Designed miniproteins, single chains, continued (3). Designs and how they scored, part 30

Each design is a single chain, and the fold is of that chain. pLDDT is the mean over its residues in the fold that is shown.

## One batch from the design tools (miniprotein)

Design m9022
Fold by ESMFold2-Fast:
Structure m9022 (fold): chain A 87 residues (1-87)
Amino acid sequence: MDKIKELQDKLDNPVGPVYSFDLAEIYVQLGEALVEEGRIEDAIPYYKKAIELAQPIYDTTKDPRVKKIIERAKEGLRKAGLFELAE
């Protein structure tokens, strides 16, 4: 099934209060799924949103799971930049 649609449904129909960590995880997963479909330009804003949400959480908690979200988003942005340069 369409992974992007499943992730968008989670954003549109949150069950209870959505913690910023969960939202950042969804954004990085959306970015990664869009890159897999070749929709690189659409992935960029989701990676940026993931970093914007995860960075303050990491600064306060130092949680390695949050650091992984930031690292994944930064790597996605790097790959997107290289793709645009190569094209």
Scores: mean pLDDT 73

Design m9023
Fold by ESMFold2-Fast:
Structure m9023 (fold): chain A 73 residues (1-73)
Amino acid sequence: FPILVGGIARSYIKKAREVGLLSEEQIKEIEKLALEAGVDPYTVIGQAVLLSDNGEEAVKIAREIIEELKKYL
């Protein structure tokens, strides 16, 4: 699974916001979860956006990514 660099992750986040895939509230929710786990929020958001079809799924996937990363942090 490729890890997105910050600039690329930001581009996916902007695109998702523009097409209505993620709301600002959903982005903030994922950001909060990532920061609490000590991981880069933009990388987590970018990966979740790539793996999901909607905002609820993106939040769910972000939680799973954070839980997996937490095992190695």
Scores: mean pLDDT 70

Design m9024
Fold by ESMFold2-Fast:
Structure m9024 (fold): chain A 73 residues (1-73)
Amino acid sequence: MKLSREEFIEKLKEWKKQAIEDAKAAGIPQEVIDRFNQKFDEIINDDSLSLEEQEKKALELMREYNRVLRAKA
């Protein structure tokens, strides 16, 4: 099952909201959260990227975000 670009972006926005709350609960500094949010927005707003490229970049960013969460925990 392959999501449309619009469905994918909406799911990313939902995951971003949850990730922000989780990061706040974990005590991650707001500036770090803001930095990841900026990177996320750059990926989803880059119309030059294919859906697969956006998915790959988003997964890479989520992996880095999880690394920061684990290091802080």
Scores: mean pLDDT 74

Design m9025
Fold by ESMFold2-Fast:
Structure m9025 (fold): chain A 62 residues (1-62)
Amino acid sequence: SMMEQAERLRDETVARMLGASPAERRRIVSEFADQLESLGFSEDEVHQLVHQTVQRTAAAEA
């Protein structure tokens, strides 16, 4: 399903972000948003999924 694909992409994106510089993180987040849009998610859903991904990355670093 689209949601299962988004969840896999989110987990992959979190892993990529954990080792990345601030500039690389901005690029990674932008790529993730583009991938979600390509899967057919709305702008609002993309924003929500990006927010969740950023929060999960912060939690993993705490």
Scores: mean pLDDT 85

Design m9026
Fold by ESMFold2-Fast:
Structure m9026 (fold): chain A 112 residues (1-112)
Amino acid sequence: MPLSEEQRRKLGLALAGIALVLRGEMSLEEANEILGPVLGVELAVGEVDGKLLIPLDALEAIVPDPEIRERILRRLDEIQKLESNEERIEALRRLAAEYGIDLDAAEAELLA
């Protein structure tokens, strides 16, 4: 696995934040209030043109390896282009699984 346990946990929490906002279970402001301090960034989840993303500075803090970070950014860009929030959430779960992340466990951690 190219990511450390800590990096997987932080990435999982950021992806979980996006998923919860897409489901309407958490506001964008609530997600950033919880995740900002945990990840050591001001914004963990951003919104551009109605699409949710992890800001580059936040992803740089989570994933310092530029090759892995670029792969994640490409996948997130592809997910943003999907037609529905259900498809986006499924694609986020798939992305998380590729890096050994249990997205459901990360979502439960954020809601606790």
Scores: mean pLDDT 81

Design m9027
Fold by ESMFold2-Fast:
Structure m9027 (fold): chain A 81 residues (1-81)
Amino acid sequence: LRRGAELFREMARYAAAGDVAAIRSLEEEARELEAEYGEELERAVRAAVARVEAEARATSGEEANRRLLARAYELAAEELE
């Protein structure tokens, strides 16, 4: 799953930059990886989302949300490595 980790790291970079179009493009590739490695990817994403969701509720603003989204993708990448 190194490709999954690489993909999520790319999404993290685009999320930090606010490039939503690039993230949407990579979401299709993520969907293909989910079809092949579904349970492992879901587990990694669920762990990342659970951690970030609490911070997202406490933090407001677009910049803060972009940072949290980037962190979620980075954590998902770490779970896959």
Scores: mean pLDDT 68

Design m9028
Fold by ESMFold2-Fast:
Parts: sequence; C-alpha cells; structure tokens
Structure m9028 (fold): chain A 74 residues (1-74)
Amino acid sequence: SMMELKREDARKAVEKAIELLKEGREEEAFSLLRLAILQYGLDLVEEAYEELKDKLSEEQREKVERFFEEQRKL
C-alpha cells in the first residue's frame, strides 16, 4: 500500500541519518531528517526513529530528541 511504501522510505531515510550521526556528520544527518519530515511527516519519521534509536549513543539520542522537540514547535 502507499502507506507501507511511505513507512519504508521514512525508515530508510532515518537509517541513513543514523549512519551519518555515527560518522559525526551531524549537519547532514539533521538536514536529511528535516527533508524526511517534509516528505513523509513528523509522525512516520518519529515512528522509524523509535525502531532504530538503539543504534545511537545516549548523547546522540538526546540530540535527536531535542531536534524532534524543536520540529513539533514549528
């Protein structure tokens, strides 16, 4: 279905952003997350992040949580 395709695309975008964060490429990672939110919506991007967040350090998770907090205020 179209919704399943959007979930998979959002998941792939978040997975790529996580790899960028692990490489220390924070600006690129957050730019990709902003683009993913614009394309797929905040809810699907947060859903994908919750499934994948264990791949990140606690410090990196805190940065992403603050990013989502800021996005919710827009």
Scores: mean pLDDT 85

Design m9029
Fold by ESMFold2-Fast:
Structure m9029 (fold): chain A 72 residues (1-72)
Amino acid sequence: SIEELVKKAEDLYAKAKDLIRQGDVDGAQELIEEIRKIGEEVYKKDPKAGLRIEQQAGLLQMGLSVQKKLQE
């Protein structure tokens, strides 16, 4: 269901935030990609919810970009 996909994206968002905090750049990037795939799937049935998931993935990507610069 769309509700199950949204919940999965929320769970992955929390995990990705934790990985970014820990400096696990590769792990966080993999979860961001999975969140984006869920957002695309949700968009087909509920564009508003799908766009919200993509927005969340974008916020994670910005945080990850900051962590990458701090490690280089």
Scores: mean pLDDT 86

Design m9030
Fold by ESMFold2-Fast:
Structure m9030 (fold): chain A 65 residues (1-65)
Amino acid sequence: SITSDIGRVLRLIGIEIETGKFRIEFEGDEVIIHLKDVSPEEEKLAEEGAKALERVTGKKVVFRR
């Protein structure tokens, strides 16, 4: 649901604020998530948040390292 997806997006933003390992940037019709020194577990969380972001925004999400 949209409420569930919003929750996942807010969790991803919270992790970015707390750890500084994720940076989110809006670039035209894309959302770019920059990953730095992330664990496999943190990468999975970012991927789940990215899918939720795509559903909520209708924009394509891409990862950069």
Scores: mean pLDDT 75

Design m9031
Fold by ESMFold2-Fast:
Structure m9031 (fold): chain A 88 residues (1-88)
Amino acid sequence: SQKEAEELLARFRETVETDLEGLKELAKAGKVSLEEVEKAKEVFEGNAELVLKKLEELKAPKELLEELERLRREALKEFEELIEELKK
């Protein structure tokens, strides 16, 4: 249903935002490696693909699919920025 699709996307967004904030805090504390952040990015990309497939199965409206793609781009940018910071 549309409501199920909206709730799934909202939960995924909250999880992504929480995980990224946690990674940034661990990085500031020197408690996460470049390799661990790269692995977290890979896991995120896989999870985003699974969420996309589930939204398509639920016949989510185009607006929700576009919102997921925007979330993916924003999160990937934050992962890449963190990776570049850890390379310094």
Scores: mean pLDDT 88

Design m9032
Fold by ESMFold2-Fast:
Structure m9032 (fold): chain A 109 residues (1-109)
Amino acid sequence: SRLERIVEALIADLRRQGYSQAVIDALEARRALAPAARARLAAIARESALTTIDLGFARLAGDDARAAALRARIDALRAEAERVVLDGLGPGRASDEEVIRVALQLVLV
């Protein structure tokens, strides 16, 4: 289906971004995330987006120390996103739409 092709494309993007094989395997297996894990992942993605904007401003200002600190924060948010996904895996199966939402949040981190 069209949704299956979107899932496959997003998983390929996550592989290129260097997400762990455990995260990739969970998404390919269409593992459902607990609602609390989905909410936490959305919050992490939002913080990462805002931190990326701040990183852009720090780079434009030539503030290397601030840019390094913001980069370290983004890396920490990515590690947290992986933990939230893996710790949040439930026994259920997710729909393709639910997998797409999770994968899009991970792409944004």
Scores: mean pLDDT 91

Design m9033
Fold by ESMFold2-Fast:
Structure m9033 (fold): chain A 79 residues (1-79)
Amino acid sequence: AMKTFDYTVRLSPEGRAALAALTDEQRTRVYQAVVKAASEVKPDDDSREAAMRIAQALGDAITEATGRPVKAEVVPAGD
């Protein structure tokens, strides 16, 4: 199984709506935060820890952009 696909990051419906309503500048910042979190993951870390770091970065970036608390959840891939 691909380690990247062991887990997926899920947003609440409100979080997904918030992401869709972001300006291009805010969306770019969210994207950059996620990419940065992914690049900071060590190959020796487990897939779940990697997914949790990415989920945290995504949720935090959307929260900063919207001013509303948004959390991303890590769930097993295939759900």
Scores: mean pLDDT 73

Design m9034
Fold by ESMFold2-Fast:
Structure m9034 (fold): chain A 82 residues (1-82)
Amino acid sequence: ELEELRRRALALGEELESLLPQLSPEQQAELQALDDEIVAEAGKKVKELVAQGKEEEAKRLAAEATVAGLEELLARAKAAVA
């Protein structure tokens, strides 16, 4: 499952990167701001799990958060291109 999440994240990231050249600098900045926000929120939860000794849960949460974040960023990019 962790391997599947990693594979999904890679595919989503590649699709997102293919759309970036079609976005304006302002739209790219908006996506970067959203990415920074998503990463900051996920990072807090991951640090909490690591502090509790739940390293495997932290790895899984990080992978799931990466996939969810990329799905959100990709949806925003597709809407901006349309």
Scores: mean pLDDT 82

Design m9035
Fold by ESMFold2-Fast:
Structure m9035 (fold): chain A 116 residues (1-116)
Amino acid sequence: KLDELIERARAANPAFADLVRRLVEMKEAIKNGDIEKAKEMLRDFGFDVEGMTKEEIEKKFNELIDTLLQAADEMIADAERRLAQHPPGSPEYQRARRLLETARAVKEILELLKKE
């Protein structure tokens, strides 16, 4: 299921696919006890992780996921609003539909990553 969602995200938007792949890699690093790799990846997202324990890194990862889930919900709401404002088959409607499909796929992936 996760791999299928990643492929869907990649087809819809390569930038979101790259983000998703980085989050999956970070989750695997945490699970495998590779805390230095997880810290390096969290720094790339702008977090100060110096001196953090494994438990603190896991908490920070979940905070990142929660922030991204909020962003995905906002994107879904925006796409739904745009779909309501434009005729079916218009270029604007097609762009809004692609945004909605991408945001929904990203949200499903983020929800799976938050599960232990």
Scores: mean pLDDT 78

Design m9036
Fold by ESMFold2-Fast:
Structure m9036 (fold): chain A 55 residues (1-55)
Amino acid sequence: ADPSLEQAVKAALEALKAHGVDVDESTLREEIERLVKEGKTPAQAAVAVVKRALD
């Protein structure tokens, strides 16, 4: 397991919750993992997913 990935998922979930967005954790994890597979760092993937959800 990659602790950076787990931390990124947790950070993204907390950010979305703070903005009143309810997201399934498994769906959020899958999106972050997809972006990491495309070459983003876990932190970059988390930021990208949060930004997309809030737009």
Scores: mean pLDDT 81

Design m9037
Fold by ESMFold2-Fast:
Structure m9037 (fold): chain A 95 residues (1-95)
Amino acid sequence: MSLQELIDELEATRESLLNSNLDAEKINLEESRLHKLLDELNNEELKKKVQELEQKYVEWLRKNPDASDEEVLKKYKETLLESIELLIEELKKKS
């Protein structure tokens, strides 16, 4: 996959995630897609940055044990969007 194709797929993933309306199955599909794109990138630094965002989400869950299922899903969706936006920015800088 070319760099431009990876950027296009990340932008498509971002758009799908924005239109997910807190649908857990759709959010999980976009998470799977993001992980496949990370594997295609094979960039350890970018993978680490995404893992750091996921770690912040896990810490948020620990600090908010009374959060509703909707709040948890919304926070997870926000974390995935931040990960995708970070990857798009980093790849565009290298184009």
Scores: mean pLDDT 83

Design m9038
Fold by ESMFold2-Fast:
Structure m9038 (fold): chain A 56 residues (1-56)
Amino acid sequence: MITVESLREAFPLRGDDAALEALARRAQEAVEKSKEGPVPEEEAELTRLLTELTSP
């Protein structure tokens, strides 16, 4: 399961708890949807959000 704690351990995330919870939720939803097939739009959106939260 993807959590805010695991994301913070992997990346130097910035933002409030609500933003980090939204990122964790979207990541978990993408993992669940990936069981049904490829999710390129979900992966692209997660990559974009992660970049925004880790960028200076």
Scores: mean pLDDT 70

Design m9039
Fold by ESMFold2-Fast:
Structure m9039 (fold): chain A 69 residues (1-69)
Amino acid sequence: ADEVMEEGKEVLKLAMKLLEEENDPEKAKQLVDQAIKRVEEVVGPEAAEELKKYYEELLEEIKKKKEEE
């Protein structure tokens, strides 16, 4: 269970890197959606909600950075 959650977080970090380096939010969203779905199926809906919250925090950090120049 913990391993799947860690894999999910790693995928979210990769999605964040794609957003920053390739500037491709569509690819990043697809990776995030698949990671969340996998965590929901293997670990449970509560873990999927935590992963979604973590992604929202990452997006907010990126948005704040972009608005700060």
Scores: mean pLDDT 75

Design m9040
Fold by ESMFold2-Fast:
Structure m9040 (fold): chain A 135 residues (1-135)
Amino acid sequence: MSPRIQKGRELENQLNSASRDLENIAKTAPETTAANLLMGSSALYTIGRILDMKVLLEQGVEEERLLAMAEELNVPESYLSLAKATPIDDIIESAESALNAGNEAINKAKEGRFSAAASFGLNVANILSDLKGQA
């Protein structure tokens, strides 16, 4: 497996884990903080889906097969379009930045620093917005 493909898969797993952690933390967080953590969770998951689609494209999985998978999983076609338009290194860079912000949100929430946690959750959403703007 190429180093880029391996790194992409490792990041996807970490993004999915961090997304789940933020969703679980949001259940016990103050309401305003919970909204921002859920926004961060959703953005981490979305970046993970874009990265998954890009890795599959780089591995030579046919676009027709990826479209069928997206339909079955109710994944927007925009995720595949973004993956096709964006170089893998740029997606990896965005994924690393999002994961770092997501982990900071988790750490601050565990410390009871809910305003800081909410700010990092919003940073993840901004990273996704920037990634979408590159397409």
Scores: mean pLDDT 86

Design m9041
Fold by ESMFold2-Fast:
Structure m9041 (fold): chain A 81 residues (1-81)
Amino acid sequence: ALSEEELKRVEELVEDAKRLAEEAKAAGYDEMAKKIDDLIKRVKEAVEAQDVAKLRAEIKELSKVMGEALAKLEAARQAAE
């Protein structure tokens, strides 16, 4: 079963991911925002299914994509065409 601590971390991660997706959209990186949104949906599906193994895998993937998105957004801010 999913622990309360795990569920709280997932909720915080999803909120951070939503913020990042909105920022990516505002910057014109719609594809990146779409990837994050799709992964958020997969994470929510895993929570609803109470599939701990799937949830951990989806969280890992979401964290990776969020890191890539952050790097892209920072590079875009620095490049400032």
Scores: mean pLDDT 81

Design m9042
Fold by ESMFold2-Fast:
Structure m9042 (fold): chain A 80 residues (1-80)
Amino acid sequence: MDPLEILRKEKLTKEDAVVLKSMAQYLLNLLGNDYSGVEPVSREELIELMERIYKEGFKGFTAEDLARIAKGLLKLAEEV
């Protein structure tokens, strides 16, 4: 199950939250930094950004942008 399919669900399960947290951790590990001062992206913006990553990879994304995506995934998972 990929995170984009999960993001398109109307209601998330606890299992979905685990997948989103795992993806967020993967992104944070890839960055090597936590970027504590950045704000999470909204769910709608997150879907758009994940679609773009799937099509173009990380082209045009800064480390801060990726941290914002990871935090968006974490925030959404915590709302389940």
Scores: mean pLDDT 74

Design m9043
Fold by ESMFold2-Fast:
Order: sequence, then C-alpha cells, then structure tokens
Structure m9043 (fold): chain A 66 residues (1-66)
Amino acid sequence: SPEGIRTSLEDLAKTLLEQGYSKEEVIEEIKKVSQRMIDTLRSRGDEEAAKEVERVTKEIIEELKK
C-alpha cells in the first residue's frame, strides 16, 4: 500500500540517520531502494504502484532536505 511504502522508506531513513549516516548518504540509499521497488513494479506491469512509489520517495527526500 502507499502508506506501507511511506512507512518503510521513513523507517529506513530514520534508522540510517540514527546510525550516523549523513543526509546525503540517506537520500542516496532511499533513491536506490525506491528505484528497485519501481523496477520490480514496472516489470510486472504495475505502473500505478510504480508512480505512487516515485511520489512518496520525492516527498520523503523533500522532508529530509528541511
């Protein structure tokens, strides 16, 4: 679900920040994880879910830049 995707990516970002990674490193990891999810969804023809992952990822990255 979109909510589940957001929670997973937010939890990943929080964990990496708590482990001492920089915002730049966290953003790069979020991009890699989300791209793998997008590629998997597109490979099975789920374009709507892929677009949702892209949207949620952009929102999380913007929050991290604040």
Scores: mean pLDDT 85

Design m9044
Fold by ESMFold2-Fast:
Structure m9044 (fold): chain A 73 residues (1-73)
Amino acid sequence: AMEVTADIVVKPVSETEYEVTLTLTWSDGSTATQTFTIEAENVDEAIEKAKRIAEHAARSAGAVLTSINVTVE
């Protein structure tokens, strides 16, 4: 199976909304980036929701997610 790594950038936009940029990098060097807004009560909840989205994206692509890196801005 192709390996993928996820880089997640979480940026607060309001008290309940976070802008998330998810970049997936496959072992062949290809990348895909998506930006979306999620609702969460705090940054930790936003991070957990973003990680679940990354895990789902990798699984849907038939790839093995080898690492997740999170940056909070």
Scores: mean pLDDT 85

Design m9045
Fold by ESMFold2-Fast:
Formats: sequence, structure tokens, C-alpha cells
Structure m9045 (fold): chain A 61 residues (1-61)
Amino acid sequence: SHMQKKITEELNQIARDSAVKAGVVSKDASVSQVHQAVSNNPKASQLFLEEFNKWLEKRRK
């Protein structure tokens, strides 16, 4: 659905920003590289969880 696609795009952007901020991928990294970085790197995982929780809170309002 259109809503599911938008959610996926927003979450992929949060994952990318978190991995880039952690210094483990470049800005032009593939989606799979970003997902691996967030899953395997503790700093990227922590940054992703912090931003994901903020994103969830904003969606409630």
C-alpha cells in the first residue's frame, strides 16, 4: 500500500542516516549495506533505535 511504502522509505532513511553518522557506510551505500551496518555495528544500532523511537512518538500525534 502507499502508506506502507512511505513508512518503509522513512525507516530506510533513518537507518541510512544512523549508519552514516556511525561512520560505517557512505551516503551512497546500498540498502543492504545500510541494513547490515545497523544490524552488526553497536553504534549504528544505538543511533537507529534512538531515532526510531522518536519517529514512533511523532507518529502517535
Scores: mean pLDDT 83

Design m9046
Fold by ESMFold2-Fast:
Structure m9046 (fold): chain A 70 residues (1-70)
Amino acid sequence: LSPEVLKKIDELLAEGKKKGDLETFLATAEGQGMALKELGRQDPERRQALEELGDQIRADARARYAAAKA
């Protein structure tokens, strides 16, 4: 993931922790990942890269959510 994407995920997690609402953090990050996969479906030349990016964002968000809940 690019530094800009990682920073955005960190900001979403920090906001979720500050508000005590990790469910909104997870839903927002998963929604962004799914949006990238849908964008990839519409752009065949970038499809693989966008699908991989979407999957990486969702996986990272789920791992951070699980760690924050433990």
Scores: mean pLDDT 76

Design m9047
Fold by ESMFold2-Fast:
Structure m9047 (fold): chain A 65 residues (1-65)
Amino acid sequence: SAELQANLKRLEAGRDTVIADGEAAVARAEKEDPEKAKQMQASLDFARDTMEKRVEAARAKLEAA
């Protein structure tokens, strides 16, 4: 399905953008508040795992179609 392929690509692109933006934000915070930066990194790691799970679910749906 073209719709399932488009959805997978959208989720992959979204994940990559969020992670890149998050890593930049953590790097900026680390210069002013290292403890806050550590908390932001932990939140980013959790978000990464969640988004990767969504990508895998979308991939599985595409394979099942």
Scores: mean pLDDT 86

Design m9048
Fold by ESMFold2-Fast:
Structure m9048 (fold): chain A 70 residues (1-70)
Amino acid sequence: SSKEKVEKLLEEIVKVYEEGKKQKLSAKEIIKQMEEVREKLIKQYKLSEEEKEQADEHLEILAKELLAEE
């Protein structure tokens, strides 16, 4: 389902976010890795434009949180 695709993508993005913070990577590097995972999973799961927008909203929230800590 649409929800399952977005949820799976978000789970993988959150893993990258958490691992990057644990390794003390820069906000820019973590954001880059999250964007790379987003692109790969969008193609793999064949997300619709609406599903992509939902993923982008969550990625933006995580990116803003990273930048606020820097």
Scores: mean pLDDT 82

Design m9049
Fold by ESMFold2-Fast:
Structure m9049 (fold): chain A 99 residues (1-99)
Amino acid sequence: MKVELVDPEGALRVVEVEGSMTVEDVLRLAEELLGLDPARYPHVEFTLLRPEGNKHFEADLRTRTLRFPGEPWRPLSITLEELGAEEGDVLVVRFVPAP
């Protein structure tokens, strides 16, 4: 599947990933490719793009946890397949600056 990494300045990088990779693996890859410091960009917003229903979730890089709206925080060890990602889906990852 494809992951679209949006840096804090709005530049886009696209990478191919396997559904067996964890959200943590994707975030570590993004931190390496974009040179991002979790202390400067502690919040990450995700959109799993689907024609008939985008899924949104968020991560806190300080605690290394994620959640869906209205759900409890869980570890980043969840895989993309466990999130319900399918082959041909696109995951958009957007980094939010610290206030």
Scores: mean pLDDT 80

Design m9050
Fold by ESMFold2-Fast:
Structure m9050 (fold): chain A 87 residues (1-87)
Amino acid sequence: SLEEDEKRANEILKRTQKKADEAYEEAVRLMKEKGKEFAIDYAKQRADEIVNEAEKEASKLPEELRKRVVQGAKTLAGSALIRVEAA
């Protein structure tokens, strides 16, 4: 049902937010140990991985919900990257 598909989309985005938060925390740790440039490179790679993971999880959802999940994941991962660049 659409309701179940929307719930699944929301659960994917909730997990994506947690992954983005964890990526930020790890990037901050790496920044202290290996410097800002290394941390930004890590955060960029992890942001791409997070978006790809969300797209894969959303693969069986209707196209409109899949697009919404992918755009949401890009926004969440991008926000984490901006936070690393600003730190």
Scores: mean pLDDT 90

Design m9051
Fold by ESMFold2-Fast:
Parts: sequence; C-alpha cells; structure tokens
Structure m9051 (fold): chain A 55 residues (1-55)
Amino acid sequence: SMDLVRQYTITQMRIIGLRTEIDLQERQGNSAAAARLQAEVAALEAQAQTLQQQI
C-alpha cells in the first residue's frame, strides 16, 4: 500500500539522519551516545525490513 511505502521512506530517512548524528557524536568522543544511537538505527533497520516485506 502507499501508506506502507510512505512509512518505509520515512524510516529510511530517519536512519540516514541518525547515522549523521552518530558520526557527530563519535567525532566529539561521545562513545556512549554513539552506541545508543547505533542501537536505535539497528531497531529502525529491523522495522524497515518488516515494512519492506509488506510492500
């Protein structure tokens, strides 16, 4: 459905944004913050896979 395609696109855009934030945190030496954001990306990637299977 178009709604699932929209959710997939938004999820992918959020992953891209979070990866930029991870890079920033790593450059600042904030390893704990970077690790937390990496876990969030992993959860979103799993969600994107589930959405893709329904498209």
Scores: mean pLDDT 88

Design m9052
Fold by ESMFold2-Fast:
Structure m9052 (fold): chain A 81 residues (1-81)
Amino acid sequence: LSKRLEAEVTAAMEMISVAVAELVVKREGVAALPELIETLEKAEATLEKLVKELPDNELLKASLEYVREKLAEAKKKLAAA
């Protein structure tokens, strides 16, 4: 795989993990928020490394922005619970 394709596949796998964790929160409610936050923090760390390696890749930047927004939202919801 090209370095770009390998990075985009890695990002896609992280986003699938996030989507699964989001679905669990929809089914289980606030009790599942800590797991979603942990999944989002792992995805953020991975995507930050990939964006540093490929700073002009708009897909990676958009994925990182999405994860950061969702992480802030999830932390706010947990603090309000």
Scores: mean pLDDT 86

Design m9053
Fold by ESMFold2-Fast:
Structure m9053 (fold): chain A 63 residues (1-63)
Amino acid sequence: GRAEAVALVKRLAGRADLDDAAAERIADMFGYDPARIEAAASLLRSSRSVEELEAALRRWLAE
């Protein structure tokens, strides 16, 4: 469900600076699909800021 997808984003990112609002926006970008979120796991861990992460994920999804 939605809550599980948000929790998965937070767990995969492994970041204390990723708040619930940012995690919700990222989960929404993936349609709350856990398989798609898991496919982006390395990208979730690689970005320096939440803003860079969201931008990188939008580019990855557009490809």
Scores: mean pLDDT 77

Design m9054
Fold by ESMFold2-Fast:
Structure m9054 (fold): chain A 93 residues (1-93)
Amino acid sequence: SEVEKVKKLLDEMVAAWKAGDREAHRQAMLDLAKLILESKNEEALKLARIYLGVKGVPDESLPVWAAVLAGGPLTPEEYKILVDALKKLNKVK
């Protein structure tokens, strides 16, 4: 299931982080971002959002937040997605 795939990648990310393996951690973050982008399962997206600490951010912004948490620079396109997501959060009831 999508939830099981997300859990596996989250576990791999946590294990790499605790081991100090920066390359494995970044790879797991990228794999997670890709899976989130493709996923339509609401429970998988909720789990990823909670883990990334980005509650209330639109699902389309989760790959950008994953990149930010990995400490990489943002492309102009990623920066626009982040800014647009923040604007939506400020306008939502």
Scores: mean pLDDT 63

Design m9055
Fold by ESMFold2-Fast:
Structure m9055 (fold): chain A 99 residues (1-99)
Amino acid sequence: TLEALEKALETGDLEALREGVEGLLRLLLERRVARARAAGADPAEIEAQRAAGEAKIPGLVDEVIDYVKENPEKKPEVIEQLKLAAEAVERDLPLSLLE
């Protein structure tokens, strides 16, 4: 995830950006699922939440890629923000620290 985002920032490669965004969204989903599981949520509810999240990922990735294509001047800022979010998730930091 971080390596893909770093490559996207260095090369401007939209495929690397797509890979990085997808990886970050999957990490966020897994973190949400893990917290629900730790809180004693019903396994069926957890699996439904995972499936719903996974179904939304391709559309969210496409929205980010389309935004960057339409606003190429904002591409470095978008990638940098995604890297900060990925680093926070990897270090198990609250995302509220990025707000």
Scores: mean pLDDT 76

Design m9056
Fold by ESMFold2-Fast:
Structure m9056 (fold): chain A 64 residues (1-64)
Amino acid sequence: MMPMSVAEAQAMLDTVIDQNKDLPREIQERQLNRLGDYMLSRGVPKSTVERLKKEGLKRLDEIL
């Protein structure tokens, strides 16, 4: 399987945020951590994964 592109990682982040925006914060954080682990397994750089996770949490905070 080819490594996941940054664009694909961003699209997955957008999907996870949309699917979890109405759920409790603890579930949101767990899902973002799971997404991060999946992105790492698909060859996304750790620095990019950490940036996207932080961005995701910030975006969820802004929706609240």
Scores: mean pLDDT 79

